# Designed miniproteins, single chains, continued (2), part 27

Each design is a single chain, and the fold is of that chain. pLDDT is the mean over its residues in the fold that is shown.

## One batch from the design tools (miniprotein)

Design m4970
Fold by ESMFold2-Fast:
Structure m4970 (fold): chain A 60 residues (1-60)
Amino acid sequence: SREELKRRAAEMVERLIKAHMETGDVEYQRAAGEIIRAVAKGDWEEVQRNMRRAEELLKK
């Protein structure tokens, strides 16, 4: 559901902000910003694409 996707996006943003604080790597902040903007636009396909990119970024 869209509500479930919104919750997952919020959790992902929190994980990315934490990673940015721990590493100083700006790519985590950029990834969080991209998810936030996609949610604000209501572009759910873009939210899903950015969520997948963020998961890969967090794996390293």
Scores: mean pLDDT 85

Design m4972
Fold by ESMFold2-Fast:
Structure m4972 (fold): chain A 117 residues (1-117)
Amino acid sequence: SLDEAAREAQRGIENLRKVEKILEVLDIEAHQVDDGTALVRLKVKAIDADGNEVEVEFSLLLTGGGKDPFTGTELPKATVESAKAIGERVAEAINKRPITPEELARLVQEALKSLKP
């Protein structure tokens, strides 16, 4: 459900607050939540605040079907395909060099913008 997907995304944010650096992506899965909403889940290898290597999961909840506030264009609905594409873009950047959770947030925003028409 949408509520379960939103809770998963929130839990992922909480998990990311415990890490200093994200090293590599181990797994990517995408799921359709409802019409217009999709979730992508990433499993990553990370370094925590104590310097230990840990595995962490986080999820991105993608919604569509609204109007872009700048152009007035109707945004496409989120699909498993579009969610997976965003996850793969994020994974490509992480696998090139270690990033911080703050850099990850910026990267996610850029990946979301790159899928607009």
Scores: mean pLDDT 76

Design m4973
Fold by ESMFold2-Fast:
Structure m4973 (fold): chain A 116 residues (1-116)
Amino acid sequence: SVEIVESGGGTVEAGGSVTLTGKISGADLSKSLVSWWRQREGELLEFVASIKPDGSVTYNPDVQGRAEISADYSNNTAYLNLSNLQLSDTATYYFVVSTEEGRVAFGEGVQLTVVG
């Protein structure tokens, strides 16, 4: 019953920036834990960033200082801005929502390819 639409991936040059967007329907984002996760080819799923209903944010140390997570609760949308992109940022990125009832929903994934 939760639907997720992701956008903002594609091919980007190293040193550039990108904004990934996740929009949900069927749940209130302002009452949900919102996070971004990524999976590089041949690797495990890795945490990137999260924002809680109280506004507190958490970042993986690998992206600290290069990542900014934000939410537009009026539009049920969250954003992940990644700057100073590295080849190692090449991955499929997943928008993940954990509802107040404890249900977890994953987006289908958006591919980011960093070249340089």
Scores: mean pLDDT 89

Design m4974
Fold by ESMFold2-Fast:
Structure m4974 (fold): chain A 99 residues (1-99)
Amino acid sequence: GAAEARALFAEAGRAATAGLKAYSAGDYEAAAEHFRRAAELLRQAAAASPDPRAAEALERAAEAARALADAIAAGDKEAAHEELERFSRAAAEAAALLS
């Protein structure tokens, strides 16, 4: 339900924060792992969401988090930057819809 989706979204936010800290520290393997975890949690949040608009925004955030993890793992800094911006936009939209 909606409360479950919000809880999973909050957990995904904590994983993404850990991912950003690892990336800033140059720990790209840990950063990619944290963003893969964020993507999994966002997909679970989408499945738990009764609002299809929120579910769609959560799915877009999950796709961006996965693409970000892949870019980080590949050492593609330009793609990582673009996917981080895409992730941030989708996560902000999901947060507004889950309010």
Scores: mean pLDDT 91

Design m4975
Fold by ESMFold2-Fast:
Structure m4975 (fold): chain A 101 residues (1-101)
Amino acid sequence: SKGVEEAAKGGREGGKAGKEGGATAGRLGGRGAMEGARSSGTGAAAGGIGGAGGYAGSLVTDPEEGGREGGLGAGGGGERGGKEGEESAAKGAREGAEKGK
C-alpha cells in the first residue's frame, strides 16, 4: 500500500507540472491555447492515475510508461503542456515506485 501511495503522490506532482504547462499555453492566446489551459484542470487526476497504474503493474512493472500515459492526458490540447505533464508524471511514477520498495 505504501508503494501505491507514493506512486500516486508522484503522479499528483506530474499533474501539477501539467497544470503549469496548460496555464502557459493559455497565456499564448487562441482557442488551442484555451483548450490546453482547460485540460490542465484534469492534470492532477490524470497524473495520479498514471502513477498509481504504473506501480500496480506485475513483475515487469514499468511505472515510467504508466506515468507517461497519464501525463499525456494531463497535457490535453497543448503540445507544451502534454510533454511537460508526460515527463513529470513518468518521473514521479518512477520515483514513487522506487520509494515504495
Scores: mean pLDDT 45

Design m4976
Fold by ESMFold2-Fast:
Structure m4976 (fold): chain A 73 residues (1-73)
Amino acid sequence: AQEDLEKARKLLDEGKYEEAVTYFKKAIEKDPNLAEAYLLMGVALLRMGKESEAVKYFKKALEIDPNLKPYVP
């Protein structure tokens, strides 16, 4: 979970959004309560122009950890 999350964050920083999405999905599959992975998944999807999908992940992140609200675009 953490290893996949770290790899996904690095890919996101490099602008490799499609690859980042793949690793965020792996992180979520291993730890379904990892709110940060849902938040960053939403960010990657927004940067890819997939707004509807991004909203779903932001909503899930906030359901798990409401304190993430200030970080949702």
Scores: mean pLDDT 81

Design m4977
Fold by ESMFold2-Fast:
Structure m4977 (fold): chain A 94 residues (1-94)
Amino acid sequence: APLPAAQPLAVEDYRVELATLPGHEMSREAVAVVEAVADTPELRELVARLRAALAATEAATADADPADRELVARETAAALAAIGLATMQRMLRA
């Protein structure tokens, strides 16, 4: 089944849009997509964990130089997007 009607973008279009966002914004958008469809306790727990991980990463890199922060932000965004979106898609197709 496709994503719920609440999602305005096709999955492919959303992935392309995520690739154009700054790292931290990409991470936040990935979490927001999972949150919008989180109707099970497991998905809600995943959203809480993703938010906690994002906040911890932002805090840990707050005093680093800008290049290091951007590198860590992009790596974190890629990991969170892969975990959040792929897990959500598999659950929705189950």
Scores: mean pLDDT 59

Design m4978
Fold by ESMFold2-Fast:
Structure m4978 (fold): chain A 71 residues (1-71)
Amino acid sequence: SPLVKRAEEYLKKARELLEQGDAEGAIEYSTKAGVLAAIAGNDSLVQEAIEIAEKARELARKQGKEDLANR
């Protein structure tokens, strides 16, 4: 499915951004991946997207970006 491939690409980018300390970018791309995965009906990718988004929000809290973490 083209949606699954796009969700996987967005998840890969979200993980790379998370490793670089870009909490905002990681939240953005994990959220986009989760939406596409949900539309495609791929529950495993939805769960991966949620996990990356949660890690990114925790990183945002550690960086003092509480407004970003609570989006």
Scores: mean pLDDT 88

Design m4979
Fold by ESMFold2-Fast:
Structure m4979 (fold): chain A 65 residues (1-65)
Amino acid sequence: EEDIEILTEASQRAVKELQGEVNAASARAGTAPDDAARDAILTPVHQRVVKKTREIIKELEEKRK
């Protein structure tokens, strides 16, 4: 299933490229006083990972044409 292959590769590349940001956000979330503060720290990083994954998916799809 090409869609699963592309999604898996894109997700792995996105996490690899943003690993430093993910680790930093996780550390900051660990010092947050409550769930709302934790979500405020993690949400931007989650959105960046999603955006990067979408960009990589587009690149991989274009290369397979």
Scores: mean pLDDT 77

Design m4980
Fold by ESMFold2-Fast:
Structure m4980 (fold): chain A 80 residues (1-80)
Amino acid sequence: SLEEKAEFYLETFEKALRHIEATVAPTPEGIARARAALQNLIDTIIGELKADGFPDELIQKVKEKAEELARETLARLEAR
């Protein structure tokens, strides 16, 4: 289903988040690079969903969840 495909994109994004959290330097410069990398990844995922003809409502839900996960990850990095 489209919902299962959206879930797969989010699972892939979560793996990327874990990799970034494990490898990024907990410096202002490192966090800024992580923020930029996560935004680029979100933009890529949204572009792929649009290309695949996903409904706007589902794309928006994926975007909001990805942005939430990115904010949580960046907050953990900033707290180190």
Scores: mean pLDDT 84

Design m4981
Fold by ESMFold2-Fast:
Formats: structure tokens, sequence, C-alpha cells
Structure m4981 (fold): chain A 81 residues (1-81)
């Protein structure tokens, strides 16, 4: 499950006693919600391939949203060189 893996990766990256599983879930959920707002605002101006990812972020389940977010981030990083 991509959502549970994202939560686990966050906890593994920040292995601090003060960082709880609840904090990790809240971080992941907040990140997805921000991306949903961005996708909703800009979907019509995006290239077709990116529009498909934006649609998954808007209409998919949490696992699908996380996978689409990861793919979008990878594409953005490559374009910015």
Amino acid sequence: NAYEEEVREFLEEFPLPSVTEEDAREFVDTRVEILKETAEEHIDSLPPEVQELAEKILNGDREEQIRALRELSERGARLNR
C-alpha cells in the first residue's frame, strides 16, 4: 500500500522519538490535500500526460494519489535539471 509505505518512509527518514505515526500520517495527508488543490486549479493548463496524473490525484484513492504525486515529483525534478 503506497500510503502506508509513504508513512513508513517518513518515519524512517525522521527516526526521532518526538515524531509519531500520527504526525507522519498528518504530514502525508496534508501534502496530498495541497497537491489536490493545485491540480484542481491548474489541470486545464497542464500537458495531457500530467493531466492524467492530476486526475488520479483528484479522483483516486489515497494510494493512487501518493503514486501520482511521486511520479509528478520525479517528472518535475527532471525538467528543472
Scores: mean pLDDT 73

Design m4982
Fold by ESMFold2-Fast:
Structure m4982 (fold): chain A 67 residues (1-67)
Amino acid sequence: DPKVIRRTIYTADPEKAIEDLIAELKAQGVQIFDIKVEELPDGSVLVTILIRKGLELSVLEVLLIPT
């Protein structure tokens, strides 16, 4: 079963935060299988990423909260 990792990021620029996060994961050699981006009615953005580091599958849930 994939491990679920939850992160919260406070940001004035959610689009840039998503781009930076994806670039960081790729730079670390993390394999990205799926990316779901959901804009919530309150202006926050939920990003769900299915990743693999080595042999371990993980679901990374990142909540981007506008500042």
Scores: mean pLDDT 84

Design m4983
Fold by ESMFold2-Fast:
Structure m4983 (fold): chain A 58 residues (1-58)
Amino acid sequence: SAEYQELLERFKEIIAGMAPESIASVKEALATKASTPRNAEFKRIMQEALAEVEEAEG
């Protein structure tokens, strides 16, 4: 959806501007934090954005 794509691009922008320490903190939060269904959707988008940024940097 357009909303999904907008959030994905927004998270990619944020992640691309983050320091390595901040990226590590985001990864830790995504790994350990319990999620509601709504939070699970945002978590999935954030994980996808992070993977795309890491792939582009490799």
Scores: mean pLDDT 73

Design m4984
Fold by ESMFold2-Fast:
Structure m4984 (fold): chain A 92 residues (1-92)
Amino acid sequence: SHIAKKGAEYAKEQAEKSGAEAEAEAEGNKVVITIKGASPAQMAGALAGAVAAEYAGAEAETKAEGDTITVTIVGKSGEIAGRGAKEVGKGV
């Protein structure tokens, strides 16, 4: 979805602006955001963003390993997934 892709791109840009390295992929109604070299504050922000994504109607799963956090967002539609990804970007 075009909207899911825009949400993924926004999350990547926000993570990079905060000093982390990020990758984001969108496919259908799913967005996966990986933030590498994240500070504890950026990890907390990504987790808060994942919670906000659930309030936007998406399902969000977080996985943290060292200084890398991966947020997987699944929406009922690509629009909902994109909104969820945007919330993760706002958190970081």
Scores: mean pLDDT 84

Design m4985
Fold by ESMFold2-Fast:
Structure m4985 (fold): chain A 85 residues (1-85)
Amino acid sequence: PELVEAAIATARAEAAAEPNPAEREVALLGVEAVEAGLAGDLERAERLAREAAELALEAGLLTPEEAEALREYLTALARKAAELA
């Protein structure tokens, strides 16, 4: 659907424009997780969501609770994207 494609394209562009390298990598991993979900690859989506959360925690961007919330959020978005594909 064009709305999902437009949203992903916008998210990818915003992630790539992030000046902080750690924040940029976390954002790009999040976009890749949603794209994997749209492609129906939920195992890859969950792995990417976990990587994004772990990187955010290691880089000091999020607390452990916030990192877990990010992982759950990205996994839910990926699953929803798979349903809409």
Scores: mean pLDDT 83

Design m4986
Fold by ESMFold2-Fast:
Structure m4986 (fold): chain A 112 residues (1-112)
Amino acid sequence: SAERLEELLALLDQASELVGQALVALEEGDVEGAIALLEQAIELLRRMLELETDPELRRLLEEAIELLRKAIEALRAGDVERARELLLEATGLLGEARARVEARLEALRAAA
């Protein structure tokens, strides 16, 4: 439904905002704050996977979760530069997921 797709867009935007806040925290030297924000982003994406059946969207979400987990591991190892690279890759996948949900919503609205 359109309402479900709008809910998915809102959750994707929240996850992307948390990743953006984590990048800002890293620029400020707040590694622990960045990790907490990334753990929140992972939890939102995991909740989306429980609600979503589209295999390509599920793949993008699962890949984004894995990149965020690797970023947390890099941060715990003290590799802030590697973590930033992984977070930028994750933001790319979240952008692709958002574009896919927007396309589905537009197609649904055009068919109404």
Scores: mean pLDDT 88

Design m4987
Fold by ESMFold2-Fast:
Structure m4987 (fold): chain A 68 residues (1-68)
Amino acid sequence: SEALELGKKALELGKKGYETKDAKVAQEAIKLGSRGIRLGRRAGDDEAVELASKGAEYAGKGLQLALK
């Protein structure tokens, strides 16, 4: 599903943004994560929501580190 694909991409980019502390990568992961969560909730795809949420969490931490 689109939501699941977004969730997986958000998690991959979120982890990358966190590891590299790259604000641009982290911001893209947050965008994908937010979209994945929205679509996953509408579709009842709990797995997509979980993956997207984890991606956004990693990305948020990476962005905080990049901006400090």
Scores: mean pLDDT 83

Design m4988
Fold by ESMFold2-Fast:
Structure m4988 (fold): chain A 72 residues (1-72)
Amino acid sequence: SKELEEKLKKLKEEKERLEKELEEVERELRELLEKNAPEKEITRKEAVLTVLKGAIDFLEERIKKLEEKIAE
């Protein structure tokens, strides 16, 4: 289905966007740790990292399900 392929493309684009955001947050967290930043700053960054990883995992599962439907 053309419609399913288009949805797959959009989900993959969204995943790539979140992966880039994750990479940026991981870089920022590394810098905070290296500078021995306050625990509150580190904890907040770790929370953002957790949320982003969860969102990426959710999108990966959706992509997998949609790819399985297209492969039928």
Scores: mean pLDDT 86

Design m4989
Fold by ESMFold2-Fast:
Structure m4989 (fold): chain A 89 residues (1-89)
Amino acid sequence: DLEELKKALEEIKPLLEEAARLAEAGDYEGAAEKLREAAEILAKSSSEVAQALAESLRWVADAFLAGETEDALRAFRTLVAQSKKLLSQ
């Protein structure tokens, strides 16, 4: 349900903002930690879209830790934009 998705996205919003701040500062390990925390919250949602976003956030976190910085930043920017669009109905 869209309402459950929005609730999960609102709950992770501060974690995504902190992850973005850490990534901008070059702290990719810190960004990955915040993304994993956000993914755990999304994975507990009854929304299949939220569960899919959890998998995407885990991939981005793993990519940051693997040094795949450009791909991770591109994917992260896309996910943040999608989340903002869903919240801004």
Scores: mean pLDDT 84

Design m4990
Fold by ESMFold2-Fast:
Structure m4990 (fold): chain A 72 residues (1-72)
Amino acid sequence: MEEELKNLIDRAEKLAKEAEQRGLTPAAEYVRKLIDEARSAYEKGDFEKALELYRKAIEVAENALRVADTEA
């Protein structure tokens, strides 16, 4: 459980940073917002919501990066 959560956090943070480095500012800001909401949910004990929000952050970041690669 803790290892899975750590992996999701690390992946979401890495993808958010990659989106920022590529100048995908609106997508990066939205991913950061999802990460912040996930952290808040975890602190409130809502682990299911935290996991869902981290997964959503990863999906949004991956989609933004994929679209950018296609348009390049």
Scores: mean pLDDT 80

Design m4991
Fold by ESMFold2-Fast:
Structure m4991 (fold): chain A 65 residues (1-65)
Amino acid sequence: MEEIKKRLIEAGISEEAANRVVEVLKKYGLTKEPYIDAAILGAKEINKAKSDEEIVEIIVRNVGR
């Protein structure tokens, strides 16, 4: 999980938002590589997300892109 957090921060997600994304990934069972890649692709939108549901939506729509 620490490695995932580092990858998210390197992609431009703030440290605060990266911590929240890691918790969302764990809570919703989205820990496989395609979901992590999707979170990285959605980094700009994740920084502006106001809820866990918005983070999940951003991840889901970016899967396989």
Scores: mean pLDDT 80

Design m4992
Fold by ESMFold2-Fast:
Structure m4992 (fold): chain A 75 residues (1-75)
Amino acid sequence: SSNREKIERARELVEEARRALEEGDYERAMELIQEVSDLIEEIMNDPSATEEEREEAFEIAREADEIARKIREAK
């Protein structure tokens, strides 16, 4: 499904954001987290999304929020 593809893309972007954060590239990390947030919003607004897809999207959103918090604390 398109939602499954969005979930996999969001996971890839979270891992890229973690690497950017580790490298001290806070601007890139925030841009990647914004892309994750957009994908999660699309999944949550899709009435065809399954409960499993929504649960995975919420987990990814929590990881993205944690990265965003670490970026803010590092500044």
Scores: mean pLDDT 87

Design m4993
Fold by ESMFold2-Fast:
Structure m4993 (fold): chain A 65 residues (1-65)
Amino acid sequence: GNEAEAAALIAEARRLVAEARAVLADPDASLEEVLAAIAKALEGIGLALDAAISLGRLELAEAAG
């Protein structure tokens, strides 16, 4: 269902953000690695927002089923 799909997207978003945080917490990380980590975190945030929007459409799916 839509909720399960949204949960999977949120889980992946959390994983991407966690990986980005690990890089950002490393004092040996280069500027390029930091920028890549920020880009990864932004992608994760995008997935979380998509999941939230998808959850908002659950009522429409429930009404149709």
Scores: mean pLDDT 77

Design m4994
Fold by ESMFold2-Fast:
Structure m4994 (fold): chain A 79 residues (1-79)
Amino acid sequence: DEAERARREMERRKREAEIERGATEGLGLMYTSSMKLKSEEEGERARERSEEEVRRAEEEARRRIREAEEEYRRKIEEL
């Protein structure tokens, strides 16, 4: 059933987006911790940059999830 395959593909894309977002957050935390060891000022700067990167990653993940859901809806409508 093509509808079933489309649903599984949507779920896979949503999972990939969530994994990528989580990886960005994890890397940001590691980077912030490393820079904090050099100085408080560098740690604060790294934290601000990491927070911005996480926000961008969250926006990207939301967009990819939305696109996957729209693609799934279009495939279902075409069936």
Scores: mean pLDDT 81

Design m4995
Fold by ESMFold2-Fast:
Structure m4995 (fold): chain A 101 residues (1-101)
Amino acid sequence: AAAARAALLRRAGEISDRYTQEANELVKSAKEDLTPEERERVLQELDEIAARYDAGEMTPEQALEKLREIVERLKKEGKANPEVMQRIAGLMAVAEADLLA
C-alpha cells in the first residue's frame, strides 16, 4: 500500500507540475489581468465544475473539456489571473490523475 501510494502521489505531482507550468505561461503571455468581478465569476464557474465532478455528475473527460473551454475563452480575451489559472491547473491535474487511476 505505501509503495503504491507513493508512486500515485509522484505521478499526481508530475501532472500537477505540468499544468502549473502551462498556467504560469498563460499568465506571462496575457495582455491583461481579470477584473475583481471577472475573477469572482470565473472562480464560481470553477467551483460549480468541481462540485458537479465531486457529485459524479460529470466524467474526468467532461471536466477536462469544460476547464479547457474556460482556458480558451481567457486566451481569446487575452486575460489571465494567477489565482484563477492555479485553480484551473489544480482541477485539471485532479481530473487527469483520475483518468490514470
Scores: mean pLDDT 80

Design m4996
Fold by ESMFold2-Fast:
Formats: structure tokens, sequence, C-alpha cells
Structure m4996 (fold): chain A 64 residues (1-64)
């Protein structure tokens, strides 16, 4: 949906603009991306959160 794409873009921008709150913003992005099956946004959030196991799994899923 258009609204969900907008929220994901806003969260991605916020990670770049507000690095002090990047972890908190990435957690919100991770939950939203997981709920709506946006694997690319979920990967970005997992990378910011340093979740190495989830990053590996998402790369495998995206490359299918």
Amino acid sequence: SEELKKEIKELLQKIAEDPRNAVETARKLYELAKKYNDKSAELVAAMVLNDQERVKKLIEEIKK
C-alpha cells in the first residue's frame, strides 16, 4: 500500500538524519517491514541493529 511505503521511506530517512535514535528507529522499521514483508527494508533495519543471523537469512531470501 502507498501509506506503508511512505512510512518505510520516512523511517529510512530518519535513521540517516537522527543517528542518536537510529537503533530505536531501526526497531520500528524492522517491525513494520516484517509485518508487511518488505525484505529490503527489514535487511536495512537488521543491519543497523547488528542482528547478524537475521541479516544472513534475509540475504538468502532476497536472492531467491
Scores: mean pLDDT 80

Design m4997
Fold by ESMFold2-Fast:
Structure m4997 (fold): chain A 69 residues (1-69)
Amino acid sequence: TAEVEEALANATPEERELIELAVKAAENSSDEQIEKAVKEIQEKAKKLPAGSPREVVAKLMREAIEKAL
């Protein structure tokens, strides 16, 4: 999506990996894989500087959770 593409264009390598993990979490249908991905993303996001990649990650995690419901 355009939101992910913009974030990736401006992201550091660490932020880019976090965004990719969030995209994969949103695409998953397995409860266990979604929970694992969300946990890893949350831990990595807490260590990132404040900024736009964290917002993109939060939106993608929300989409993953909504799909799991």
Scores: mean pLDDT 64

Design m4998
Fold by ESMFold2-Fast:
Structure m4998 (fold): chain A 77 residues (1-77)
Amino acid sequence: MDKEAEELIRRAEELLEEGKKKLEEGKYEEALELYSEAVRLADEAARIGNEEQKRRALELELEASVYAIKAAVELRL
């Protein structure tokens, strides 16, 4: 599952960066959706990856979760 986990990690990283761009543009709802998808993909990568991939996936999941909370807070403005 090395290639599968690596692809999920790459996709999660891409979604996290897209979410950061939406957050900078004030598109908080879109950013939240992108971060939520990044968390989901990172979680899947953590389940099927090796120990190194699992660590990277969990780090991505944590980062995406922090940004998702930030976007959710902004949506209340």
Scores: mean pLDDT 84

Design m4999
Fold by ESMFold2-Fast:
Structure m4999 (fold): chain A 93 residues (1-93)
Amino acid sequence: KEKLKEEYKELEKKAEEEKKKLLELIFEESEYTVLGMLASALSLDPETREESRKKLEEYLEKAKEKAKEAEEAKKKYEELKKKAEELKKKLEE
């Protein structure tokens, strides 16, 4: 039972680390999305159009990259939580 309790604590700790990473990635995606919206608005002005279109593409690319990383972190978090729940059931039996 003692070894299983240590494994459970380790899985919970890893799950919390992945959850923190997921939240950070969601915030970064939101920042790039907002910057992309602003660049899109500025692209309507002929004076800033060229520069703003380039920035829009860069921010949209970064937002997609962060969204993909967040999806991977979410899957990892869910797998760790599932393993922790399975160990918890064995400890309670």
Scores: mean pLDDT 82

Design m5000
Fold by ESMFold2-Fast:
Structure m5000 (fold): chain A 68 residues (1-68)
Amino acid sequence: LAELVVKDNFEEEIKELADELLKAGVSEEEAVKKVVEKIREKLESNGVSKESVDKLSEAAGRLAREHL
C-alpha cells in the first residue's frame, strides 16, 4: 500500500530529485538517503502521522533505488 501511494503521488519528484543528486556528483547510496530525508521532512511538515511518514519514506527510498 505505501509503495503504491508513493508511486502515485511522488514518483516524478523522487526520480527528478535522484537524477539531480547524481548529476551533482552524489553517490547512488547518498542520493537514496537524501531522497528519503526530503520526503520524510515534507510529510512531517504537512502533519502526516509518524507511522505513515516512516512507511512512505521507506517506500520512497525503494523507488529511488529501483530508478537508479
Scores: mean pLDDT 77

Design m5001
Fold by ESMFold2-Fast:
Structure m5001 (fold): chain A 99 residues (1-99)
Amino acid sequence: SSEELKKKAEEALKKAREALEKGDVEEALKHVREALKLALQLLNLGDIESALEIAEESIELARKAKELAEKQGDKKLAFEAGVLEGLAGILIGLAKLLS
């Protein structure tokens, strides 16, 4: 159900925030990827509002992860964070077109 997918996405975002607080960019990006996959599933089920909410939180966390990766000198993780930021932006755009 869309409610179960939203709950799983919210839990993934919580884990991403906790990983960033600990300085673990790789773990944070893993959870942001999971949240975005769930947001895409929400969008496919017609839950546009939940998909937008999850994607907007994901873009914020991806930006924070990118900044932290850059400060740590990890160019690969900074690039991966930038890709996730871009994917979240595309999902937000698609959701707004479907609204």
Scores: mean pLDDT 90

Design m5002
Fold by ESMFold2-Fast:
Structure m5002 (fold): chain A 68 residues (1-68)
Amino acid sequence: MEFDPEASREELLLQLAKLYRELVDAGKTPEEIRAEIREKTKDLPEEQRAFVEAAVDAMVAHHRALAA
């Protein structure tokens, strides 16, 4: 799965949420999830990459807070 650079922010968020859930279900750590998503989004435009990075950071932080 790779992110579509033509996707809207809403579509990117849906794709990101799906990938995040798949990686969690695969037993990946928050660090591994962040690294995988960062790798898959590095070819996106700067604005979309920044949006994805912020969303991933929020998801990882929320997951950690609930696990603590």
Scores: mean pLDDT 73

Design m5003
Fold by ESMFold2-Fast:
Structure m5003 (fold): chain A 100 residues (1-100)
Amino acid sequence: MSSVISRAVGLAIELIGLAEQARLIAEKSPDPELSKRAAELAEEAERLLEEFMEKVKEALAIPDEEEKLKKLEEIIKETEERIEELQKELEELEAELKKL
C-alpha cells in the first residue's frame, strides 16, 4: 500500500519540522534554561527520526508482504504517539517564550 509509505514519509517530515522549530526556540530564547530545554527537545526529535528510519528500513526488508505491512503500521502508530508527546513539549516551550 503506497498510503503506508506516504504516512511514513509524512511522519519523517513532521519530525524534521519539530526539530527545526525546537532549534529556532533554542537560538532565539534569551533565557538559558528555556534555550537548553528547546535544544534537548530538538535532540530527542532527531534521535526519534533516526530510530524511525532504521525501523522502517528493517520492516521493508521483511519478505512477507502481510508481515511487512503489519510491522510498518505498528512502527507508524508508535511513532505518531511519540510525535504527539514531543509536539506538546514544543507547545509548552512556545508558551514559555511568549511569557518572556
Scores: mean pLDDT 86

Design m5004
Fold by ESMFold2-Fast:
Structure m5004 (fold): chain A 68 residues (1-68)
Amino acid sequence: DDLERLRRATENIKAAGTDIGKKVEEAEKHSEEEALRVTVDYLIEMLRHNADTTPASLARLEALRERL
C-alpha cells in the first residue's frame, strides 16, 4: 500500500537526523497527516531531480499527495 510505504519513509527520514528529518518531526507535532504531506513533497522534489525517475513513479506520488 502506497500510504503504508509513505509512513515507513516518514519514520526513516525522521530517524536520519537531517534537516528534512527535523522538518518532518516538526510537522508531526501538528498531525501525522502533515508529516506525511511534508515527506511526500520531499520525495516528489527528489524524484524530479533524478534522471532515472519514470513519469509513472512521479504521478503515483502526486496522486498520493492529492489524497492527503
Scores: mean pLDDT 77

